# Ledger of designs, part 68: designed miniproteins, single chains, continued (5)

Each design is a single chain, and the fold is of that chain. pLDDT is the mean over its residues in the fold that is shown.

## One batch from the design tools (miniprotein)

Design m18502
Fold by ESMFold2-Fast:
Structure m18502 (fold): chain A 62 residues (1-62)
Amino acid sequence: SRSEELEKLRKEVREFLEKNNYDPEVIEMLEILAEELSEIDPETAELLRELVAEAKAKVAAR
């Protein structure tokens, strides 16, 4: 289902961010990707924005 696809993507993106130690350049790349997907795949774009916001919060808490 779409819900299962989004949950899988969420896990993969979180793992990718952790593997790259929340690199600001990686976060910026995902933010740009979310903007590009906004009109094409709004559900995926929103998921990426949530993960970007989460990553930025973790970086700010360092």
Scores: mean pLDDT 84

Design m18503
Fold by ESMFold2-Fast:
Structure m18503 (fold): chain A 92 residues (1-92)
Amino acid sequence: SESLAKELAERLAELAREGAKVEVEVEGGIVTAKVSGLNVLQTVGLALFLIGLDLDGLSVEIDIDGGTITAKIGGLSEEEAKEIERRVREAN
């Protein structure tokens, strides 16, 4: 969904602007996002947001290790995935 892709891009860009380290890798329609340097509130908020994306029809795998979240997100087009990568790169 274009709307879900935009919400994801905006959330990741917001975290990068707040000082988190956001790394995005794209393989086809799969986005792997690694977000580190999160405080407890940011970690909980991002985890809940990602669970919401899974419930809304994306395929989301989440790994949480302290202040780091790694998410593998499927159900995106290649164009949507590349746009997320570009927007995150521009926010750094």
Scores: mean pLDDT 86

Design m18504
Fold by ESMFold2-Fast:
Structure m18504 (fold): chain A 61 residues (1-61)
Amino acid sequence: PAPPLDLSNPKQAILHEIAQKLREIGDLYNQYLTNRKKARETGSEEALKKAEEALEQLKSL
């Protein structure tokens, strides 16, 4: 089914809320990827824990 095309009435509050959540998800995902890569390359427990924390926060969203 095609997505709805009703973009004429600004639902700015809802769109802003969605944008905020997407930004938060993006930040957490980037933190996860960066720290996961660091952990793989360096064996850093600190990086591994940061990746795990970011993943846990993503699951909570």
Scores: mean pLDDT 75

Design m18505
Fold by ESMFold2-Fast:
Structure m18505 (fold): chain A 55 residues (1-55)
Amino acid sequence: SREEAEELLRRAIELSLQGKIEEARELIKKAADLLGTSVEEADRLAVRLYIEDHS
């Protein structure tokens, strides 16, 4: 679902901030598959969610 994908994207940003880039990338890929989007679009959504949560 979209909610599951957004949770994966939030987790991916946390991992990326910890320097766990490989693990973060795998979660972005899983979220992209759930959303039916590209990895690039899922990555952009993850960044947008982070900004919205921290603005």
Scores: mean pLDDT 83

Design m18507
Fold by ESMFold2-Fast:
Structure m18507 (fold): chain A 95 residues (1-95)
Amino acid sequence: NKEKELEKLIAELIEEIRAALAAAEATDGEAGKAALFYRLMNENDDVDDPLQQIYSLIIRKADEGYSLSEIIEEVKRLMKKQNISPEELIERLKK
């Protein structure tokens, strides 16, 4: 059930990111969208944080128009590579 919870949180995050970027673009144009995107990508100063790497991957792939299934597959691949548990990622995504 943790895997289903994680997939739901990733889906919700992707929808929130896309909505936020669209709202920023509607308010401040392409420059506003770009500013929000760079802010989200650089939210933490620790570039070596594996959880931040996954979060940044979700933001980048959501902006690039990848499907939910493709983003989930990429996240699972990176989690395995970085030895991140579903529980650790769930805690980060609920932040």
Scores: mean pLDDT 77

Design m18508
Fold by ESMFold2-Fast:
Structure m18508 (fold): chain A 66 residues (1-66)
Amino acid sequence: HMASEEEVDAAVRALAEKIAQDAENAGLKLTPEQLESIERVIRVTFEDKGLSRDEAVAALQAALAA
């Protein structure tokens, strides 16, 4: 199974939302612009590493489970 671009997008968003939720639980409110910046950093990291969509989704799911 090759992950779709939408599955990668969903996984990136889920990780960014987890980071935002962890920040809010610590008393830090992230702006929508900061959340978008987190999503961009995640994507750039996977592009730089040359990961396939399946590899990117697996890595994102591992990060979400940690």
Scores: mean pLDDT 77

Design m18509
Fold by ESMFold2-Fast:
Structure m18509 (fold): chain A 62 residues (1-62)
Amino acid sequence: MIGTYKAIKDQPKASPEFLGLKKGDIVEVLAVDPRDPNVVLAKSLTTGETGYVGASNLEKIG
């Protein structure tokens, strides 16, 4: 779902298209990948970067 999420684990930036996250980072989910529902497009509110994140690494907080 679109909304505000918190990273529940660290996610290293494996490629330019993916978002690097630390546990506790807050992100805004902008879209769900239509090819893989386990992947979302998000913007880090901590760094301002936009990229793909595994949905299982996120917990919805708003």
Scores: mean pLDDT 77

Design m18510
Fold by ESMFold2-Fast:
Structure m18510 (fold): chain A 62 residues (1-62)
Amino acid sequence: IKEAIEKIGEAIEKKDYKEVRDILLNELKASEEEVEKFLEALKNGDYQEATLILFEIAEKAS
């Protein structure tokens, strides 16, 4: 989980949203709906909302 979150952070820094999506779906088992909400929050610059969504996904994955 921690390694997946670090990879997501690096992908966001590079603006590689395909990598972000792949990590969320395959490593954290997020739903497509959860991934879309996360990406929407990032595009809107709502990093607090994006962080909360990521934590909810990580909790379900553990």
Scores: mean pLDDT 78

Design m18511
Fold by ESMFold2-Fast:
Structure m18511 (fold): chain A 68 residues (1-68)
Amino acid sequence: GEALYEEAMRLIEEAEEALRKGDIETAKKLLQKAEVLAVQLVLQGHVEQAERIGRRIKELEKKFGVKF
């Protein structure tokens, strides 16, 4: 579970950098990949890690005024 969680968090960090540059399309694709990893974590029983990913994505959406 930890490796998938770390990958998802890295994708979210890259998405934040894309949003800072105004690249909404790249950010959307990166966040969609992170959401796929969160679903995989839920299926493997790592619900708390998946919830952290979801919260981080929602924080980013709120910070930049976007919704994917």
Scores: mean pLDDT 86

Design m18512
Fold by ESMFold2-Fast:
Structure m18512 (fold): chain A 87 residues (1-87)
Amino acid sequence: GPIPLPSKEELQKAIELLKKAREAVKNGDVETAKKYLGEAFELVRDVPGLPILIALAFVDLDNGDYEGAIASIEMAIKHLEKLLEEL
């Protein structure tokens, strides 16, 4: 069968963590942003497209591309919100 989708609660937690990561990036708190991105990654590791968006945010943070990191996080949030609406 298809890869199991996370529960509604897990999707909501991932959205919250990604929003916290985005705010941390906006505040220049890279370490806090990476912490929340890592926690979100564990919740969505089996959702197609989401691990790569979170991985891109990590790469952008390591390169000092905070605008790129925010864009990847916002795409991940929108993807998760769409999945949550379909449940």
Scores: mean pLDDT 85

Design m18514
Fold by ESMFold2-Fast:
Structure m18514 (fold): chain A 84 residues (1-84)
Amino acid sequence: SLEKEAEELEKKGEEYAKKGKYKEAGDYYAKAGELYEKLGKLIKAAEYYEKAGEYYRLAGDMEKALEYYLKAGMLLLKVAVEKV
């Protein structure tokens, strides 16, 4: 299922992060976020987009870092607005 695929991508992101391979960690977390977004798990998606942004920042990829921080922020804003 897409959820199991997302969970596997999370584990790979964590594995690459622990190895100091920050670009690869960001790529895996970004992909996990995309799958959680497709599943409608918007808070989970935002969590993994934020992690992707963090690891892209650590890798020195400031454009991707900004992109994924903005994706996370937009999803959190959407969730907040839907409850008001």
Scores: mean pLDDT 87

Design m18515
Fold by ESMFold2-Fast:
Structure m18515 (fold): chain A 58 residues (1-58)
Amino acid sequence: MKLSEEQKKKIEELAKKYKISLETAKKVLIGWDFDLEKAEAMIKWEIKKYGKKGLEKK
């Protein structure tokens, strides 16, 4: 998948902010068409409900 520099930056910032893997952040952002607001909301919800490991478990 070809990603723009802006999209890659969003992946890195999301992964760093929530301390999740780059692969997890990429998967979430792709699922939400790089809507950062929706991706962050989903990550916060998953962490709250399942914990950080649940989000990374695939």
Scores: mean pLDDT 73

Design m18516
Fold by ESMFold2-Fast:
Structure m18516 (fold): chain A 66 residues (1-66)
Amino acid sequence: LSVELQLDVVEGLGLIGMGVAKRIGDKEAAKEYAEKAIKQAESIPGATKEQIEKVKKFLEERVKEL
């Protein structure tokens, strides 16, 4: 997998987890899914700080909308 595909997968899985948690009203679980996805993005070999920051901002904005 390319770095871009790995970031897309991590972001997508994070959104799915957050969506499930949000639907059942568990805001803490939704935040945990976002934090886990951000940590996974940070661990991707070759990912730039800019790419990681983009994923982080996107997921953090979704957490704020809970």
Scores: mean pLDDT 81

Design m18517
Fold by ESMFold2-Fast:
Structure m18517 (fold): chain A 90 residues (1-90)
Amino acid sequence: MLSTEEIKKMGEEFIERAAKTKSEEELVALLRDTLEKAKALEPELSDQDIEQFLKNARGLLAQGFSPKKVAEAVMAGLATKLLQIRREKA
């Protein structure tokens, strides 16, 4: 089970990596990899959840948000979802 500290650390590490991406495609690929790793640690996270986060990220990029801000928004949503799943398993 992921701890609150582990969820926060994973989000912070992703945001730092996202800030260094050079294209939308790199950001989306990094986000997919991060979400798949989260799913491996928390199997209750669904493939539909992953697809929705990726769709939201592309939507924010289309609105002109920076990769870092998009990553922050998506990771905040993911952290909330993972904490909810963890509480239900406790």
Scores: mean pLDDT 76

Design m18518
Fold by ESMFold2-Fast:
Structure m18518 (fold): chain A 44 residues (1-44)
Amino acid sequence: SALDEVEAEIARRRAALAKAPTVSPGLQRRFDELEKRALEGAKK
């Protein structure tokens, strides 16, 4: 489903962010907000 695709993409990007040496708590929080927005969009 579209939700499954969005979740898979979010997981992939999150893993990439975790490897970035410059990832800050603020950047991680912004990613969480984007994830929530994407999941809400997929729920329609």
Scores: mean pLDDT 73

Design m18519
Fold by ESMFold2-Fast:
Structure m18519 (fold): chain A 68 residues (1-68)
Amino acid sequence: MLKEDEEKIPSELAGRIVGAILREDKEAVLEIAREMVEKGLSVDFLIELLRKQGWFEVAEEVEKLQAE
C-alpha cells in the first residue's frame, strides 16, 4: 500500500548523488541508481534531477534499470 507518494530519498543517498553530479561522474550516478533499484527504492526523483541537469542519456539508463 502506497503511504507517501513524494519523491523522497535517504539523506545519505542524496549526498552521494549530489556529489557525483557535482564531479560530473556519470558512472557513479549509474552505480548509485543500480544500488537503489537493487534495494527496491524509487529512482523517480533521480531521473527528474538528471533531466534538469541535462543528463538525458544517464536518466534513460536509470529508467531502464527501474523497468527491468
Scores: mean pLDDT 73

Design m18520
Fold by ESMFold2-Fast:
Structure m18520 (fold): chain A 73 residues (1-73)
Amino acid sequence: MKISEILENIAPEDVEPRQRELAAEVATGGRELVERGEEEAIERLVEVAEEYSEKGDLEGALEEMARIAREAL
């Protein structure tokens, strides 16, 4: 699993600028979590991405994932 794969699935090619900024924060934080071996935080990011992907609330998913990454770092 990679954070870039999660973002590719829930962040379509034409993402709004605000959502791109949040996605970049999630990608950066998620990468650092992977490098630190924070498996539990990474699993939480995946769960949030999957739940919101089905509901269509991309911005809410990105905000929650960014929050999880910030709290775990």
Scores: mean pLDDT 69

Design m18521
Fold by ESMFold2-Fast:
Structure m18521 (fold): chain A 76 residues (1-76)
Amino acid sequence: VSPAELEVGVLAVEFAVAKRLNDKETLKKVVEKLEEILEKDPENAEAWKLLGEAYEALGDKEKAEKYFEKAKELEK
């Protein structure tokens, strides 16, 4: 497992907890950390998918759709 894969896994857990609690401040921090990971590893489809889910939870459907499409392109 690469350091980036492990980091995304940790962020996925943090996201799941924050989403359940409707903690928008923590969701925003998850977004910031995912964007840092994607700056270093732009081909990480799992990170793009999680970023889309985080933006959807924040109510930004346009960004969510954009990042979901990016993840789909990378999974093929």
Scores: mean pLDDT 81

Design m18522
Fold by ESMFold2-Fast:
Structure m18522 (fold): chain A 77 residues (1-77)
Amino acid sequence: MEKRLEGEILEALGRMYMALGDLLASKGDLEGAKELYEKAAELFEEAARLYEEAGDEEGARRARELAEEAREKVKEL
C-alpha cells in the first residue's frame, strides 16, 4: 500500500527533524531548533493524512500526536 509506506517515510523524516531540533536547542540555536520542529510538524501532519487515506487509523493518530508534540516544542522555545 503506497500511501501507508509514504506515511511511514514522512513519519521517519519527521522524527529525524525532531531529533535535530532537540540537538540545536541543546546547543542554544533556538531559531534553528524552531525551524526543524516546524518542519517536523508539517511532515507528521502530511504523514497523518496519508495514513488516513490508507485506512491506517493507528498510524494517523500517532502522526497527529507527534505533530502536536512538535508544535509544543516550538512553544517551549
Scores: mean pLDDT 87

Design m18523
Fold by ESMFold2-Fast:
Structure m18523 (fold): chain A 98 residues (1-98)
Amino acid sequence: SAVEELIEEAKRLLEEAKKLKETDPVEALRLAARAAGIAKVALHYEPENEEARKILEEAEELIKELEPKASPEERREAVAAYVGGAIEAIGILIDAEL
């Protein structure tokens, strides 16, 4: 389903963010923010989806850890990634006739 595809993409982005956390924290923050945006839209559509909730919570925790060390510009890029992820997720759900 479209929701399952969104959850898999959010999970993939979160795993990559975790991998980059120590070597590229700026990219890790951006990827975690994008994962959070996608997962939030998936969870809004399926409020009882435990996998989407877990991904969102883990992504938000990683963002909270990385954000204080990021520059204002890097924080704005993370916000853009979150919003972009959410917009793309909404588009995918609309295209699936949901």
Scores: mean pLDDT 88

Design m18524
Fold by ESMFold2-Fast:
Structure m18524 (fold): chain A 110 residues (1-110)
Amino acid sequence: VQGVKVKRKNTHKVIFTEGESLEEAAEKALEELEKNEDPATVEAARQQIEEVLERLRELGLKGRGVRVTIMANEDGIASVVVEALDEDNNVLVTAASEGVPGAAGERPPR
């Protein structure tokens, strides 16, 4: 999708959570996802959350919030973006999953 400025009519959800630690914020976000989303989307979000947490520990950074953005297209393919945020809502680390279900055809390589 290049050069297309289309007003998306896809499902677009943003979940923002905060905690005393990034791990608590991430766990709260995952619980909300488990209540509202399909298992495949939840598993994708869990993978991205784990990646974000691991990268923050590798970088020695501390976050306070997690923002999970879920975009589902008409084919039922969910894209999950997880952002670790500082107390000022600055993005510290981003992890993104594309075409998580993979049921709609070929998935891009890692």
Scores: mean pLDDT 69

Design m18525
Fold by ESMFold2-Fast:
Structure m18525 (fold): chain A 57 residues (1-57)
Amino acid sequence: MAAAAEQLARRSAEELGLSEEEIEAVAKTARDAALQQDLTAGLRAAGEELRRLVESR
């Protein structure tokens, strides 16, 4: 479910201490991917975006 992927991604980003902008970017990425495919795709996309943001610091 897109909403579930968005909420889980947002919570994970918040726990990692990302900025509000970064949290919204991750949540949007999860939602968009979940809408196009499924929940698993949404979570995978969110995980990849989270890793990218953390590693680019």
Scores: mean pLDDT 78

Design m18526
Fold by ESMFold2-Fast:
Structure m18526 (fold): chain A 91 residues (1-91)
Amino acid sequence: SEDLKRLAEVLKRMAEEIEKADTFTAEVIGTLAGMLLSLAAKYSKDPELRKKLEEYRDKVFEAINRGDRDGLVKALKEASELLEKEAERQK
């Protein structure tokens, strides 16, 4: 799936930008990433994928609420890897 591949690439780039950003910018990028995961979950027709996207969304917002930059980066990288695997399965 091209859409899943694109989302994975976006989340990976967002994680890389968060690693370089100041705290405020990292929180803004993290919030946008959480919103993207929420939309992907809402429009997913696969219940297993939806559940995993919701779990990563929750991890992203939890990391933001705690000021945990490392946790935020980790959640986004893991979500990207999940989406890359799902895109390969849909070949």
Scores: mean pLDDT 85

Design m18527
Fold by ESMFold2-Fast:
Structure m18527 (fold): chain A 57 residues (1-57)
Amino acid sequence: MEREAEVSEAAYRQYLRDPDNFEGVYQTAVRKGLELGLPRERAEAIARRTVALLKER
């Protein structure tokens, strides 16, 4: 879904600004998901997945 890509992109942009602030990355993803009309549970799931992928890089 296009909305999921936008959430991930927002999280990646936050990561580039502050790479050690994974809490900030998570909160940015959740906020973006909610702005795009995703349910909180879905936004949080995308945020957790994105943070996990960034930590493994």
Scores: mean pLDDT 79

Design m18528
Fold by ESMFold2-Fast:
Structure m18528 (fold): chain A 98 residues (1-98)
Amino acid sequence: MTGSEILEIQDELALVLMKLEAASQSPEAIREAAKKLGLSDEEIEELVAATNLTPEQLEELKKKAEELRAKLEEAGDYESLETALERARAFKKLVKEL
């Protein structure tokens, strides 16, 4: 796996984890938290859309998060894994403070 591929997986994992957090929150709270994190307009709209996910879509996202985690672990890139987890934790903290 190339360094570029690892960074893409890191960013995708962070976004998937943030979408899972967004699914239990209001669209307004998610939009405000995402803006405070400095996310792109595209990422903000994807997270806001995640507030309306069905249970089946949530299970598919959980599966995707597990697959992305496994790829980073297989690559031995625990720093990229921790970076994705830290981004998701920062988002969750901001959402809970709203």
Scores: mean pLDDT 83

Design m18529
Fold by ESMFold2-Fast:
Structure m18529 (fold): chain A 82 residues (1-82)
Amino acid sequence: MSPLEREGLEQEALGSLYTMMGTIYEKIAGDKKKAAEYYKEAAKKFEEAAKLFEKAGPKSAANAEAARKAAELLRKKAEELE
């Protein structure tokens, strides 16, 4: 695994953690504003992951696409809660 691939996976892991926090605030706490903030932070992490996977090269293209789609979905979730 290249350093760029590892860094991309680390950003994906952070995106997943922020997504989990957003879900907790949305579904458990009922705090839509806080949920939207966490979903936005998660989207930023997935965007960073996508850029790192793109820099890593063609073998990471599928990972970059998946991360980009995750970021798009999370941004839409955040917008729906605002």
Scores: mean pLDDT 86

Design m18530
Fold by ESMFold2-Fast:
Structure m18530 (fold): chain A 84 residues (1-84)
Amino acid sequence: ASIEEVTRLIGLILRAIGLILDGELLEKKGDLKGALEKYKEAKKLLEEALELAKKLGYSELAKLLEERIAEIEKRIKELEEKLK
């Protein structure tokens, strides 16, 4: 893996974490629509990070990212149900 690829991977993960934290804050404030938008953005970044981790052969990290994506997908579905 190049330094550029590793830096991109770390950047995707850190941005996703930031969006998850923003979503959690919005959810606590009762802004369920805002939280949903943040979690959807975070999921997209985690999916991009997963593709890159797989390409680079980081199998352990790929599994952790798959678990995180599943957690966020569940949270998205729960919020979508509340917003009906």
Scores: mean pLDDT 89

Design m18531
Fold by ESMFold2-Fast:
Structure m18531 (fold): chain A 55 residues (1-55)
Amino acid sequence: SEKDKEVARKAAILELEGKSEEAAKLLEEHVKGKSVDEAQEVSLLAVKIIEELSS
């Protein structure tokens, strides 16, 4: 979803800034009421964005 992409992008930027704990917390707060599968999708999206921005 668009919200998942926005959160994943913000988390990716935080991770690239070296703020890994803040990135993890942001992702956790967003997926609080979601299934494990949905949570994994958001996390994988954040990883993909990090790779795209790093390449």
Scores: mean pLDDT 80

Design m18532
Fold by ESMFold2-Fast:
Structure m18532 (fold): chain A 57 residues (1-57)
Amino acid sequence: SEIVEKGSELGKEKKELLAKGASEEEANQYVTDKAKELGIADSVEELDRKGVRAAIA
């Protein structure tokens, strides 16, 4: 689905942030904020429910 595809893209961005030395907390906050901006989730619980977090974990 489009949500899963966008989640996969966010997962790649998270990995790039971690590779650049960002903390896990910082990377997770970035993904959450970006997901809200894109309208795919309002919280980490919604990301899990929609399967997006599984794609970016």
Scores: mean pLDDT 66

Design m18533
Fold by ESMFold2-Fast:
Structure m18533 (fold): chain A 117 residues (1-117)
Amino acid sequence: SELEKFVDELEKKIRELLKKYNLSPETQAKVDELLKRIREVVKSDLPLEEQLRRIAGLMAELISLLVDNLTKEQAKEAIDELIKFLEEMKKKASPEVQRLLDALIQQLKAAKTDIDE
């Protein structure tokens, strides 16, 4: 499905960021568990709107985990890289997936603003 392809590309991008910032094994394990839960949602028989809502919630948890475990400058850089990645994915996405990507981009922008407070 399109959501499965999105999750595959998202996992690759998140793992790239984990390696770049050399996050602890404990933080990596928590990220792995969130990515596993996202994948389980996409493979579930849940209605699409419920899948999108659950993915958005799990991504909010993942963003919070990254912000809590990076320096302010690293967190801002990681957020900017994720926004750029999602904007590129959005260009080829269906309307339903575009709505999810827009929600994730707004979550990332809000998280970046909160770092400056």
Scores: mean pLDDT 85

Design m18534
Fold by ESMFold2-Fast:
Structure m18534 (fold): chain A 90 residues (1-90)
Amino acid sequence: KERELLLEALVEAAEELARKLEKISPAAAEAARLGGEYYEALAAGDEARAAELRARAESLLPEIEPHLKEAEELEKEILEKKAAELKAKL
């Protein structure tokens, strides 16, 4: 069940990242939302949907590049928080 807990945490992290990025870069927020949907598709076993969502997120990389440092710092903070929560739960 560890894989399911990890995927759930990644979906939650992606949703939080999208909310925080909304005011910084709408394109980065959209990529984060697609990332969350990607992990949901993986959890459901829908590999075709996951591949489609990954391709769409990657197509946004050129628009995100100017904000990449800010997005990476926010992602790091969110993932560190989620990792601590998972460690406390396990």
Scores: mean pLDDT 79

Design m18535
Fold by ESMFold2-Fast:
Parts: sequence; structure tokens; C-alpha cells
Structure m18535 (fold): chain A 66 residues (1-66)
Amino acid sequence: MEGEILLALGRMFYSIGKLLYSKGDYEAAIESLEKSIELYKKARELGEEEAEEHLKEAEKELEKVK
């Protein structure tokens, strides 16, 4: 359950980060994507298999923004 909650929160921040990036708010986009990455790493640590795929996507978006 805890890992699933972290995964859901990670997805939320990932979506916010992508939206902020599309609006040109790069600093806020970076902050949201970094939060997403931290949450996905924690979810992966707790055994959420989907976290690895989401983590890779979030890292790609962060690299694109920075």
C-alpha cells in the first residue's frame, strides 16, 4: 500500500512537471520532476515494479528541461 501511494504521488508530480514545462515554467517543472523521481525511487525500493519504468520517463523529462 505505501509503495502504491508513492507511485501515485510520483505520477501526479510527473504530470505537473510536464504541464509546467509546456508552459515555459522551467524552474517549477524541474522541482516537480525531481519530486516525482524521489517518489518513484522510494516506490521502487518498496517493491513497486512499475516504478522503474516511470522513473526512467521522469529522468528523461528532467534531462530535457534542465
Scores: mean pLDDT 83

Design m18536
Fold by ESMFold2-Fast:
Structure m18536 (fold): chain A 70 residues (1-70)
Amino acid sequence: VSEEELEEEVNVALALMELSIVRQIARREGLSNEELAERLREAARRVREKLGSEKGAEILLAAADEALAA
């Protein structure tokens, strides 16, 4: 496995952790599906800006779309 591939896998894992944390907060705080989607989109923006992970950002954006569809 290349260092580049390892970095992307780590960034994806961090995005999945962020997704889990945001979902836990949403359940604990009783956030609406719209509020959850907004927080997930903001998390995707941070992942893209700070980690440079497009794959990680895509995971969070897909989760936001799922929240709005529920």
Scores: mean pLDDT 80

Design m18537
Fold by ESMFold2-Fast:
Structure m18537 (fold): chain A 55 residues (1-55)
Amino acid sequence: SAAKEEEARRKAERVAETAVEMMRKSLSEEELKEVYEQLFEAFYSLLLSLEEKAE
């Protein structure tokens, strides 16, 4: 459902944002953007898959 997708998206955004913040001093702005996008997609897909099987 849309509500479950929104929850998964927000959780994925928080994880990606936290990872970027930890690496802020080690990577460039462009590298941080790439890391954010890759982590967001990975976690968003994972969370949706877990939601389909079990909570």
Scores: mean pLDDT 80

Design m18538
Fold by ESMFold2-Fast:
Structure m18538 (fold): chain A 57 residues (1-57)
Amino acid sequence: SMEELEKAKKEALEVSREALRRVATEGDYSAADEARAFIRELAEKVGLSEEELKAML
C-alpha cells in the first residue's frame, strides 16, 4: 500500500542518515553494512529492490 511505502521510505532515510553520522563522527563502518541490510529488508516488504527504494528517497 502507499502508506507502507511512505513508512518504508521514512525509515530508510532515517537509518541512512544515522549510519552516515556514525561512520563520519564515530568511525563505525559496521553501521553502513547494517543500514544496507535493513534497507534491503524494508524494500522487500513493499515489493521493491534496495536500488528502487533508494531511487525514491
Scores: mean pLDDT 82

Design m18539
Fold by ESMFold2-Fast:
Structure m18539 (fold): chain A 75 residues (1-75)
Amino acid sequence: LGRPLTPEEAERILKEAEDLAKKAIEYYQNGDKSMAASYITALGLLAAAADLEGNTEVAQKIRELYRKAIEEIEK
C-alpha cells in the first residue's frame, strides 16, 4: 500500500476532489453528460485510490463529495 498522506497532501487531494465534483455538476447542467461522466469517474477513482492506500478518512470525504454530485445530477 502507499504511504499515509500528510495533512497538507490530504488538503490538496480534497480540494482536487471538490473541483472534480463541481466540474461534473457544471458539465451536466450545461448538457455535456459525457464530460460530467468523466469527472464523476475520476472522483470515484480518486476515492478508491485513497482507500486502497489506507487513507480511509480522505476516501470517506471524497465519497461524500461523490454522493452529493450524483444527487445534484440525478434530481
Scores: mean pLDDT 81

